Designed miniproteins, single chains, continued (5). Designs and how they scored, part 85

Each design is a single chain, and the fold is of that chain. pLDDT is the mean over its residues in the fold that is shown.

## One batch from the design tools (miniprotein)

Design m19128
Fold by ESMFold2-Fast:
Structure m19128 (fold): chain A 71 residues (1-71)
Amino acid sequence: TELAEKLLEEIIEKIKEKAEKATEIPSEEEKEKIKKEIEELLELLLKTAPPEFHEKLEKTVKEALEIIEKS
C-alpha cells in the first residue's frame, strides 16, 4: 500500500497547489469551476481511498475551498 499512500499524498499536494493558483485567477466563473472540480475529486477519493486518509482529505479540501472563497 506504500504506492497508494504516496499517490494520495501527491493528490493532496496537487489540491493545495490548485487552490493557491485559483486565488490568483480574477475570473469568478473560473474560480467556481475549480471549486467544483475539487469537490468532485473529494467525493471520488472518499469512495476509493483508505479510511485512514479520509479526515486528511476532507480537511485539505475544506482548507482549499476556504482559500479560494476568501480570495
Scores: mean pLDDT 79

Design m19129
Fold by ESMFold2-Fast:
Structure m19129 (fold): chain A 76 residues (1-76)
Amino acid sequence: GPPASEEEIRARLREEAARLAEAFADDPEVAAAARRAAEEGDLRAAADAIELVAARVPDPEERAIGLALAAWLRER
């Protein structure tokens, strides 16, 4: 299939960020970062939200994956 366009990647990030904001509605730091990512489509805001979630993950492998994804988003 065709590679994901930048717009398609941003649309998916907005959708996932909106879900993250709902899932972490009781965590003001995560919810605020996730809402910013969902509203603005800002990849750095998405990276911030993912880093906050990764810091809360007890599994070191899942944490490493989250941090790697956040770093990748910051390079975009």
Scores: mean pLDDT 76

Design m19130
Fold by ESMFold2-Fast:
Structure m19130 (fold): chain A 105 residues (1-105)
Amino acid sequence: SMEEVEEALKKLEEAGDFVSARLLRSVIRENPDLRTPEEVLRALLERIKEDESNPSVSQDAIAVLKIQLLRAAEILGLKEILEEIKKLMTPEEKARYEALLAANK
């Protein structure tokens, strides 16, 4: 429901993850028929898959989107989508995630 989606966005913002909240609001704006937080995160996952198939999209940009989706799934406790995104991440993308976490000081 729209109420569940709005509560999920508030939970992200309360956790201080304004970047993920803004990204998910963008996904909702593009997909106004979405009804649950899981559907919003799945829509972002499909966008990531589409971006991966597009050679003009930067791999660094895709890695950032994967990181934001992973962080949102973690904060919202959505274990199923969290495991799905982990399976789609390459060892190189996981190393990039660790490097980005280390650089964020």
Scores: mean pLDDT 78

Design m19131
Fold by ESMFold2-Fast:
Structure m19131 (fold): chain A 73 residues (1-73)
Amino acid sequence: VSPEAAEHAGRLTGVLQQAAGQQGPAMGARLEQAMRRVASGADVDAGLALIGTADPDLAAQAQAHARAFAALR
């Protein structure tokens, strides 16, 4: 894993953490689960779709960092 890939993973996690914090406990739990799926590379599309339902702007930022992370991995 390159340092650049780790940086983008950290940025992605930060964006998703902010989204989770704003949505309250039940939606926050779902966004945290989506965050773990995106970070692990499992169900990336489903995770990003769930985030987009809560906040489309944060989903766009998360997609950009996820693409950068995948390209550097």
Scores: mean pLDDT 63

Design m19132
Fold by ESMFold2-Fast:
Structure m19132 (fold): chain A 107 residues (1-107)
Amino acid sequence: MSEETIERMKKQAEELLEQLIKALEELGAKVEVLSKEYKVTPDGVVMTALLEVEIDGKKAIVEVVIEATETSAKIVRANVTEAEDEETKEKVEAALEKAAQQVAAAQ
């Protein structure tokens, strides 16, 4: 696989992540990207991103896994890994589910 092909697949993954972040922000969340890790596979690129998501002044950490090819990307998994309290976890999980559904409907 060429470096140019890998960079195009990374861009597909990053564009999908940006769409997810915008959807979360429309639902009232503040989002910060803490890290992005990439794994190259024979079929494409897998991106694992850690997001800090704030709702009602409380924070949670979300892990998002996106699989990308040169022409498409999909959210494989999005999970709350840590939250300040159970109420925050439930609110962030609900927002994340709605945001992921909005992104899936747009593709």
Scores: mean pLDDT 85

Design m19133
Fold by ESMFold2-Fast:
Structure m19133 (fold): chain A 57 residues (1-57)
Amino acid sequence: GPEEEKRKKDLEKAIKAFEEALKNGDRVTALAALHELEKLDKELAKKYREKLEEKFG
């Protein structure tokens, strides 16, 4: 339904923002995008949290 389609688009936008932030070395923006991912998909967000720690940890 429309809400499921919106959620998928929001997830895609959050993933794109996260990946661009990692590429640019922008930890603050990457964390903000990760928090949006956690609200949308907690399990997927764990994978992206690991990427964040690898880049900035």
Scores: mean pLDDT 82

Design m19134
Fold by ESMFold2-Fast:
Structure m19134 (fold): chain A 59 residues (1-59)
Amino acid sequence: TVRELLKLPDTIESRSGHMALEALRDRSPEEIREVARRMEREGNTETARNLLLGLEVLE
C-alpha cells in the first residue's frame, strides 16, 4: 500500500523491509512517481517526498 511506501528509507534497513522492496520491484518507477504526484495534489507533500526518496535509494 501507499502507506508502506511512506517508510521506504526506514524499512529498507529492516528485515520487514524485504517485502516492501519486492513490491516496489513489481511496480514501475513511473507508477510510484504518479502516486507521489497525486499525494502532492492532495496536500500530502511529506508523503510524496518520502516516496521519491525511496525511489532514489532503489537506484
Scores: mean pLDDT 57

Design m19135
Fold by ESMFold2-Fast:
Structure m19135 (fold): chain A 61 residues (1-61)
Amino acid sequence: KVEELIKKLKEAAAAGDYDTVRELLLELGASEETAENIVRGAQAGMTPEGVGHAARVLAER
C-alpha cells in the first residue's frame, strides 16, 4: 500500500537512512533521477514531512 511505503519513507528520512529513502522512492515508481533529487533535498534540509509529500505526489496519479 502507498500509505505504508510513505510511512516507512518518512521514518527512514527522519533517521537519516537515505539509502532506504532512495529504495522506497524507486519502489513507489520514481525514476532514478527523481529519487536522487529527493534524496539530495533530504540531505540539504528537507523535512521528513517534505520527503513524504514529494513521495505522495509521485505515487498519486
Scores: mean pLDDT 79

Design m19136
Fold by ESMFold2-Fast:
Structure m19136 (fold): chain A 63 residues (1-63)
Amino acid sequence: SVEEIIKEGRELAQKAPPELRVKIATALINLKKAYENGDEEKVQSYIETLERLKKEAEEALKA
């Protein structure tokens, strides 16, 4: 669910490098707003952005 994506994203943002943390947090805020507004096109766009940022953050944290 979108709510689960937001929860996972928040947990990842706390561990992410500062630059990625800000980008993840911004995308999460925008995703929540799009979801609350029923804007499926924006929801999909922000999910794609979060998937990319999550992958970058996970690779950075792979130590």
Scores: mean pLDDT 80

Design m19137
Fold by ESMFold2-Fast:
Structure m19137 (fold): chain A 54 residues (1-54)
Amino acid sequence: SIRDELNKILKKNGLPEITQSELDTALGLNNGDEEKAKKILEEKLKDLGVDPNA
């Protein structure tokens, strides 16, 4: 799942995992589009100083 992929990156960088509530919010804002939700969560990673494409 996208949450598992992002949490893997967060764990590698010593950051807290994305909660289910954060994922649900991102999915809701994007009408259930997982790819768009993933992009929003990746922007949060960038705000934390993590490159999600690394």
Scores: mean pLDDT 72

Design m19138
Fold by ESMFold2-Fast:
Structure m19138 (fold): chain A 60 residues (1-60)
Amino acid sequence: MGLKAVVIEDYEAKTEEEISLKKGQKVEILEVVDEYYVLARNLETGEEGLVPKRVLKPLE
């Protein structure tokens, strides 16, 4: 299972590769893409795509 994180800030997808997130949702980080983005799965919606690292806080 990948690293889990909580969404700390609402985010609206800007491209087809991105997913939208709501504050408080939990995601699984599948891959670190670069310094700004991860590939994540929204555990509530099942959607998978790119999200900015800045809107996520890793869960311990």
Scores: mean pLDDT 82

Design m19139
Fold by ESMFold2-Fast:
Structure m19139 (fold): chain A 56 residues (1-56)
Amino acid sequence: MTKVTVTEEVPEALKKKLGVEVGDTISVSEAGKRLGIPDKYLTKGLLEKGGAKVED
């Protein structure tokens, strides 16, 4: 299960929308559910571009 770790580089607006803080780990599936994005690859790409660290 692909997880991402929230870093301080992740925008505050994105952290608020996900309901997470720096140092939290969230699955791509859960992040997609919170963002309303059903596509796991799109959600993963958005989080990676936002500065989150992907943990596989």
Scores: mean pLDDT 76

Design m19140
Fold by ESMFold2-Fast:
Structure m19140 (fold): chain A 61 residues (1-61)
Amino acid sequence: AMPLEEGIEANIEAIEKAFENLEGRTREELVEFVEKQIEELRKLGYTELAERLEEKLRELK
């Protein structure tokens, strides 16, 4: 089991829900937030997880 990978999947689901509801934020603000998370994951060496999140962001955009 890899708890970190499971946590990233939960974060992706939370981001999807945030885009659907847009509570108190614009779509642009959510995109910037997610892009920053992708950059941080890449800096930490989690390139595959960052690519998965980036793909999901492209679908939600």
Scores: mean pLDDT 69

Design m19141
Fold by ESMFold2-Fast:
Structure m19141 (fold): chain A 55 residues (1-55)
Amino acid sequence: GIASSGNGGAAAAGAAGANQAGIQVGGRKMTEASLNGDSYAEAVAKGREAGLAAA
């Protein structure tokens, strides 16, 4: 949809979230996150929060 003129920050926040999740959960913690979906969701939420704060 085109109704996202004010949603440009979401793309930046998404990229930041993915980057942070990858850095924090890189390899070793990724296995634990797979066993505990909450861990992965929390990492993504934290990254998104940081992205919003940075934006």
Scores: mean pLDDT 51

Design m19142
Fold by ESMFold2-Fast:
Structure m19142 (fold): chain A 75 residues (1-75)
Amino acid sequence: SSKELFNKKLDEMLERAKKRDIQGILDVVTEATSDSALTPEQKKLLGRTAARILEAIAQNDIAAAEKVVEEAKKA
């Protein structure tokens, strides 16, 4: 389902965030943008979530990144 794929993309971004792989996070967003199985709303939320994850990494706050991902899964 699109929700399962959306959650998978969120988990992929969080995994890359834990490795502090900034380019990897951006790659997930780029790949998701071209994925027809995701809704336009899910694509926008992935982009916003990626930006918030990047802010958390810049602050060395991985717990904030985890919280952002869990909040996005509930949307």
Scores: mean pLDDT 86

Design m19143
Fold by ESMFold2-Fast:
Structure m19143 (fold): chain A 81 residues (1-81)
Amino acid sequence: SEKERKEELEEAKKYFEENPELIEEIKELLKAGVEKALKEGLLTEEEAKELLERIEKAETLEELAEVRKEGEEKAKEIAEK
């Protein structure tokens, strides 16, 4: 449920507040995902660049989650064509 996802996100948020280095590790994983999607033709170069810039600027887990959702939605739209 959305309530369970929200509670999990809040717990994760506390963990990252105590260990900010973990945010950088997640950024690297998301960047790798964007690069893979670009190689597979699921993202344009412009979309990949925009997502990578947003990942770099992200300071919170919530911002990283938004980038992930947007990237997944864009890749899905291309795959369904």
Scores: mean pLDDT 74

Design m19144
Fold by ESMFold2-Fast:
Structure m19144 (fold): chain A 58 residues (1-58)
Amino acid sequence: MLAQKVEEVTRRMSPRLREAGLKASDAPPQDLLREMHRWGQEIHAIRNKEPLPPPPAP
């Protein structure tokens, strides 16, 4: 089910975000922030049954 996939993505993201928050003083992980944004868009698309938006252009 789609909800289960969304929950898995969220659960994987949560511990990473917590660790990133604690390490923000060193250097914020750009890769993690970009993936988090992409995950958010993917979750939104899944819930709306819309095609995934294109990845953020470099």
Scores: mean pLDDT 62

Design m19145
Fold by ESMFold2-Fast:
Structure m19145 (fold): chain A 71 residues (1-71)
Amino acid sequence: HMEELWKEAERALNAMLVYLKVPEIIREEAPGLSDEEIERIRQEAVDLAFQGKSPEEVLEWARERARELAR
């Protein structure tokens, strides 16, 4: 049971890191995206982190998504 609690805490921490980091990364990769587009990507990224994706995977997904929208 304690391992499951630690996994949930880890997901919450990963979601928080993603929430803070995603706007920075998107502005670096695609500075032309609107605040609205950045917020949408951030919310999707937080959902991915809560689903158990690593922050590295989620941040890379956010970079790809930002580049796709900047096309």
Scores: mean pLDDT 80

Design m19146
Fold by ESMFold2-Fast:
Structure m19146 (fold): chain A 68 residues (1-68)
Amino acid sequence: SQEELDAEVDIALLTMQAAILERYAKNKEDYEKAAEVYRQLADFYRSQGREDLAAEYEKIAEELKKKA
């Protein structure tokens, strides 16, 4: 369905955005923004029953927040 396709595209874009923000983070604001996007990914995967991926993305978000 269109709704499912839109969700897949949104998650792919968020995943790319998170990776780019993490790679190019230079200051507190960048690290905080990267952490926020990873938390959004964690929330999505938790809603899909993927607690394994949710936990992994939450860990990345927490580590990035500590660098901020």
Scores: mean pLDDT 82

Design m19147
Fold by ESMFold2-Fast:
Structure m19147 (fold): chain A 105 residues (1-105)
Amino acid sequence: MAAEYFRKAHEYLLAGEYEKAREYIRKAVAELGLDESTAETLFATMRALLEFDPALLEGFVEAVVAHAEGREEELKRLEEELKDAVEAFLEAQRPEQERLLELLE
């Protein structure tokens, strides 16, 4: 059931229906026995990934689904595929982080 909720959340994020996406993420994390703060973190992460690269969000959703379904070999493959994209995402945010640090001085 959690896997189906994550796929629904992905569909709603692509449609720009953020309130529905957030509801399905909450349902998914509840099925996994996780708290509401985890749901908020996942929602924020998925939204950030969508804004950066929709393909990276798709890969992230498949990794979370593989984890929820206990598919360890598929999860490992997805982690390898996502590693380079995650590093690119973090590098793209570096100038923004440096700018924020200058403002906090």
Scores: mean pLDDT 72

Design m19148
Fold by ESMFold2-Fast:
Structure m19148 (fold): chain A 60 residues (1-60)
Amino acid sequence: KAKEYTKKGVEALRAGDLEKALEYFIESAKSGNKEAGNMAITLAEKLGDEEKVEELRKML
């Protein structure tokens, strides 16, 4: 599950869809992929979503 979400997140990044990439990396992080969690935090910071940044930091 985590691997599939990470792949979709990378594909969304290549398409320039940062919001969709964030959603996929969050799902990957929830499945135990901490590297995807770090990517999600970085994307949430770029999008200015401070609530999501806090949520993701609690996973680390």
Scores: mean pLDDT 77

Design m19149
Fold by ESMFold2-Fast:
Structure m19149 (fold): chain A 94 residues (1-94)
Amino acid sequence: SHMEEKIEKLKSEAENLKKQAIDRVKERTKDLPEEVQRLAIETAEALIDAFSNLLIRYAEKNPEIDYNTLIEELKRMAEAAVDFALQVAELEAS
């Protein structure tokens, strides 16, 4: 069905955005202690996984919502997760 194809694409894009987010957090924390960098990476990963799972569940319940709207929300959530992870790193490094 169109919904199954949409959900499959959402899952694939969520994994791609997670990889990109982890890479950004890793680069922006590379000069911090390894334990702080790991905490920031784990924080970003956990948040993106939680947001992606929630968004996919929401998409399954609301089949009328278009793919582009869902992807834009996923991207905003991924950016917020990166920002939060970087704030966690800054606080731990202080």
Scores: mean pLDDT 87

Design m19150
Fold by ESMFold2-Fast:
Structure m19150 (fold): chain A 99 residues (1-99)
Amino acid sequence: MAEEELKKDPNNVLAHIRLGMEALREGNYEEAIKHFEKALEIDPENTDAHLLLGIAYEKMGDYEKAIESYEKAIENARKRGDTIGLIHAERLLKKVKEK
C-alpha cells in the first residue's frame, strides 16, 4: 500500500513514514532511517518523522543521533502546537538520556 502510494507520488510524506515504520518493525533500522530522512526532505518540520527517526537511531545504539532527533521533534511539536507529539518526544528523550 505505501509502496503503491510512493509510486504514484514520490513526495508523499505519509507513504515515506509508513514504509519507514514497516522497516522498523522488520528490524531494518538503516532502511527505516532512509525513509524518515526522505519524509523530512519533503516536510522538514514533520514531528512524527523526527520522532520515528530518533527511535530508529536508538534501536541502532546511536544515542547521540536519537537525542538530536527527539530534540528536533520537541522543537517542531512546540512550533505546531502539537501537544501529543510534544509529550511523546519528551518521554522518549528522557528515556534515552538514562542510557
Scores: mean pLDDT 82

Design m19151
Fold by ESMFold2-Fast:
Structure m19151 (fold): chain A 74 residues (1-74)
Amino acid sequence: MREEAERLLEEGERAEREGRLGEARHHYLEALRLAIKAKDEELIERAKERLESLMGPEDAEKAVKMLEKEVEAL
């Protein structure tokens, strides 16, 4: 799980470097979801920081809260 989230962050960074911002955002959101499930605070912060650079801090915070609720709903 942690290794998978780390890989998704790396894929997102690659997509971001190539200017594929939609793909980068998708990879960062999936990495964030996995990091929340793993309760890995370091990975959560890294994914959130990347999302903030793409969509701004308000929307990134909303994404974190939505994914936290999804994880808790199981």
Scores: mean pLDDT 80

Design m19152
Fold by ESMFold2-Fast:
Structure m19152 (fold): chain A 85 residues (1-85)
Amino acid sequence: MEQIEVDTNMAMIEIMGAVARVAARNFAARGDEEAAAIFAKAAEEIRKILDELKALPNPSVEQAEEALKEALEIMKRAEEEVAAL
């Protein structure tokens, strides 16, 4: 069960990274370069978190949950920064 929980958290982080990339592309397409840059940065930060988690030889559920929490916080910050524009 632990491996399924780790894999699930990793999949959620990957999905969040994809959402951030799609948001960045959509904002860029509409000419909103500042919003696009904010989500592009969020996508890169989320990718780094996922890559670091994947680099661990045997990641724990706690490590995966912490990584997911960090990724959620990055997305929340990006949404708040764009809302403040």
Scores: mean pLDDT 87

Design m19153
Fold by ESMFold2-Fast:
Structure m19153 (fold): chain A 59 residues (1-59)
Amino acid sequence: NAQAEADRYLEQGRAALAAGDVETAKSYFKKAAHLYLTEAGVSIDEANARVQAAVDAAR
């Protein structure tokens, strides 16, 4: 469930970034990374990789 919530924040960040709202995107990506690291038991490298994939998808 925490992973699913983090995934939703990544999706919202991607959508915000695609819309040109960099500040909102940054906020969502930080929330996603925090949930991955603290609640979902995901490593920092994996959390960073997931955020980077969402940023790339927003292009």
Scores: mean pLDDT 82

Design m19154
Fold by ESMFold2-Fast:
Structure m19154 (fold): chain A 76 residues (1-76)
Amino acid sequence: IEEKLLSLTPTEQRVLSTLLTAGRPLTVAELAEALGLSQATVSRAVRSLEEKGLVVRLPGDPARYAVAPELVEAIR
């Protein structure tokens, strides 16, 4: 966990922190609005976090993203 967190960009850290604080799945648009970032920037950050196993994509239109369940318990 610590090694993965150290490899995060500032944008990835802010996206992950926002998801943890919200405690619920968020869309790219909701994350972009909350962070004051473009949807393109958020989409890239979320994809990177998903590749690292720190977030999961949930089905929907639009899709929602949540913190990986194991990480939520570890960070609490």
Scores: mean pLDDT 76

Design m19155
Fold by ESMFold2-Fast:
Structure m19155 (fold): chain A 102 residues (1-102)
Amino acid sequence: SLEQARQLLRKAEEQLRKAEEAKTVEEAKEHAIKAARYAKEAAMLALQNAPSSEIPRAIGLVLRAIGEEIDARWAKTKEEAIEHARKAVAVAREALALLEQS
């Protein structure tokens, strides 16, 4: 579970790097969408393992990841797509932190 979350964070970070290296808006958007999808998987994993007190926070992370995927799809610039990829990585990082808590 924890190792899966670490792998998902690493994959989200890789997608952010690819978005930053992208030569076109469309390439940056594709990578930002993938980053958000990995963040959603990490958030869902956190939700599945959350104690009752942390369920609202875990749900919030899932919704944030979905929002970042939607926003990445509608990004009009490479910079906008990269920003949503960064926010997706932040969600994946928070999901990992939640899983590390007792």
Scores: mean pLDDT 90

Design m19156
Fold by ESMFold2-Fast:
Structure m19156 (fold): chain A 93 residues (1-93)
Amino acid sequence: MKEKEIEEKMKEIVDAAVAGDIEKAKEYADELIKLGGSGSDFVTAIAMAAMAGAFEAARELAEYMLEKGVLTEEQYESVLNLIETIEEYNSLG
């Protein structure tokens, strides 16, 4: 199913982001666009990267997806707020 391919590509994006390979994460993001990944799929992948501690890569992916027209401005602001919330939660305090 196409959904399986989208899920696998989202995992590849997250794994690359966690590894600090932002260029590879962007390549996988471009592949996800070609597979028909939606803005919601990208929001999910970015959120997963942030949950894994890849905050800077998550922000860079969000900006890249906004520039590609895949994220709306509303989705971009929402995902940035989510990244900040996750980052604050992971700061011991």
Scores: mean pLDDT 82

Design m19157
Fold by ESMFold2-Fast:
Structure m19157 (fold): chain A 61 residues (1-61)
Amino acid sequence: GPLYTALYPFTSTQPDLLSFDAGDILEVLADDPEQEGWVLAKNLTTGEEGLVPVGFLAPVA
């Protein structure tokens, strides 16, 4: 999917949510059908997958 960079750090202990640091590269895999403003992404830095708030992301050129 399209690549994004994290603008801000996000930390969660919830199993469905992805934690990341500012500057991590995320690949968007799918839109979340259950929650507006969230996407399913893979953190390419850690290899982990989960839901992320789209407002924390910017597209990579």
Scores: mean pLDDT 77

Design m19158
Fold by ESMFold2-Fast:
Structure m19158 (fold): chain A 63 residues (1-63)
Amino acid sequence: SSTMEQILEVATRGLEEVREAAKAGDMEKAREAKERTVRELRELGASDDLVEDVRAEMDKLAA
């Protein structure tokens, strides 16, 4: 798989994990999923713009 495919998979999984945790009222799990997703995206070399866009979407789901 390409690096871009891996970035999209990590972002998609992270958004879903944050959504499910927030829906369950588990804000600690939502925070952990958000932090892990941001870290993994950066490790894959995702652009700062992409990382910030994904972070903003995860923050909306956890609000």
Scores: mean pLDDT 86

Design m19159
Fold by ESMFold2-Fast:
Structure m19159 (fold): chain A 56 residues (1-56)
Amino acid sequence: SLEEFEKRLIEALKNLDKLTPEQRQALLQSAEFWLETGKLSDEAKEKIRELIEKAK
């Protein structure tokens, strides 16, 4: 479901420190893509936005 996808994406973004630099970049790019073009809930969008900003 979309909710399961949102939870998994947020969990992955919370664990960026456990990923290689290449995996981190790929995940951040994917998250930004979903934020711009995906049909995510407003709550998930806000949380993802916060996590991306913390990673920069």
Scores: mean pLDDT 80

Design m19160
Fold by ESMFold2-Fast:
Structure m19160 (fold): chain A 61 residues (1-61)
Amino acid sequence: ADLEAAAKGAELAAKELKERGIDPREVSFEELKRLAGRAMEEAGYEATEESKELAAQLVGL
């Protein structure tokens, strides 16, 4: 559940950054967590702190 939500959040956040022409490597880890959390919430998932951390790592990796 947490890993699944994190993966979806990371995918959506990465797509948004690509569409806006922003390199994920230029975004801070803290900002990646916020973006992933918002993306998870908008997709109907609960954005826990653990899920946000995992999602940010997946986007930045």
Scores: mean pLDDT 78

Design m19161
Fold by ESMFold2-Fast:
Structure m19161 (fold): chain A 59 residues (1-59)
Amino acid sequence: MSAEEKRRLVTRGIGLVLRAIGLGLDESLATGEDKISKEKLTGEAGELYERGMALLKEA
């Protein structure tokens, strides 16, 4: 895999993880503080997080 392909995977992975965190924070603020703080991310945020981590692992 080229350095450029690795860079692209890392960038996408980081972007997905950041978006997952953003969604998790938004959900916590909307429904109540600390809703997801201890447990693993689930739902839409969890899906984005897992996709991001998979891309980072691939790189």
Scores: mean pLDDT 68

Design m19162
Fold by ESMFold2-Fast:
Structure m19162 (fold): chain A 72 residues (1-72)
Amino acid sequence: DPEALAKEYEERIKANPDSALAHLALGVAYAQIGDLEKALEHFRKAYELDPDSDVGRAAKAFAERLEAQLAA
């Protein structure tokens, strides 16, 4: 359930707001429930927090794909 996953990762971010992995996971959950604006915000945050990691690179790819969809 993407909505339940979003709530779980929101609580994890409250405990550790600088978790790039939690922001990436929350972005995926918001994208699945159709909240594309929140998804993009969290993908950008994940990339900003850890740009040189696999998590950061994945978040950047998801953000770029979503930005292209929203611009079209």
Scores: mean pLDDT 84

Design m19163
Fold by ESMFold2-Fast:
Structure m19163 (fold): chain A 95 residues (1-95)
Amino acid sequence: MTPEVREKAFEATRAVGEAERLAPQDVEKAIQAIDEAGRHMLEVAADPEGRPLARNIAAHLRRVADRFAEQSPEQKKVAEHARATADRIEAALEA
């Protein structure tokens, strides 16, 4: 794994944590953080050494989706973005 891919993995991990923290207060920023994490993790998933990290982040995003799916209509959008992002990461891992 290159230093650049490793930095992407760190940024993605931080972004998922930030999305989870922000989801109750700022849905728009939470969605932006999820989208950012997704972009980084697609690059990480392309590296064979990054595949376990990508699987872990996809699983975390599914837990975030499950957590916010039952909350409010606004937070359901966060859940939808988290699930879609997890699906994209998992699809990249199957390629």
Scores: mean pLDDT 83

Design m19164
Fold by ESMFold2-Fast:
Structure m19164 (fold): chain A 60 residues (1-60)
Amino acid sequence: SEELIKKIEEIKEQIRKIEKEAEKIEAEDPEDPANQKKLLELQKEYLKLIDELDNLILEL
């Protein structure tokens, strides 16, 4: 369905944004506690999006 394809594309775009944000933090100072907390938050969101993507692909 077109709705499923659209949701898959939206999730892929969100994953790309998370990857870019994580790369920026790692380039600056990944050992800083504030940056470590941010990376953990990004990792949780990334895993959630991967799970959502996997479920949507199974519905195709």
Scores: mean pLDDT 83

Design m19165
Fold by ESMFold2-Fast:
Structure m19165 (fold): chain A 80 residues (1-80)
Amino acid sequence: SKEEAEKLREKAKELLKRAIEADAEAALLYMRASALEISGSASPEELEELRREAEELHRRGEELRKEAERLLKEAKEIEE
């Protein structure tokens, strides 16, 4: 039904917001790591930790986007 499809779209919208937030945090950590590397202000271990955290956030964002795409596809099938 249209109401069921709308609920799935709202759920997907929330997941996409979380994915965007995770991607933004990852981008900021990558930028921070690059700035610290250029300035020579961080150890290799500190740079690796920042990049590892950024990669984990990026991976989480990807998982959230895939789940949102799945829900949007389901919503489209219900409305057809």
Scores: mean pLDDT 88

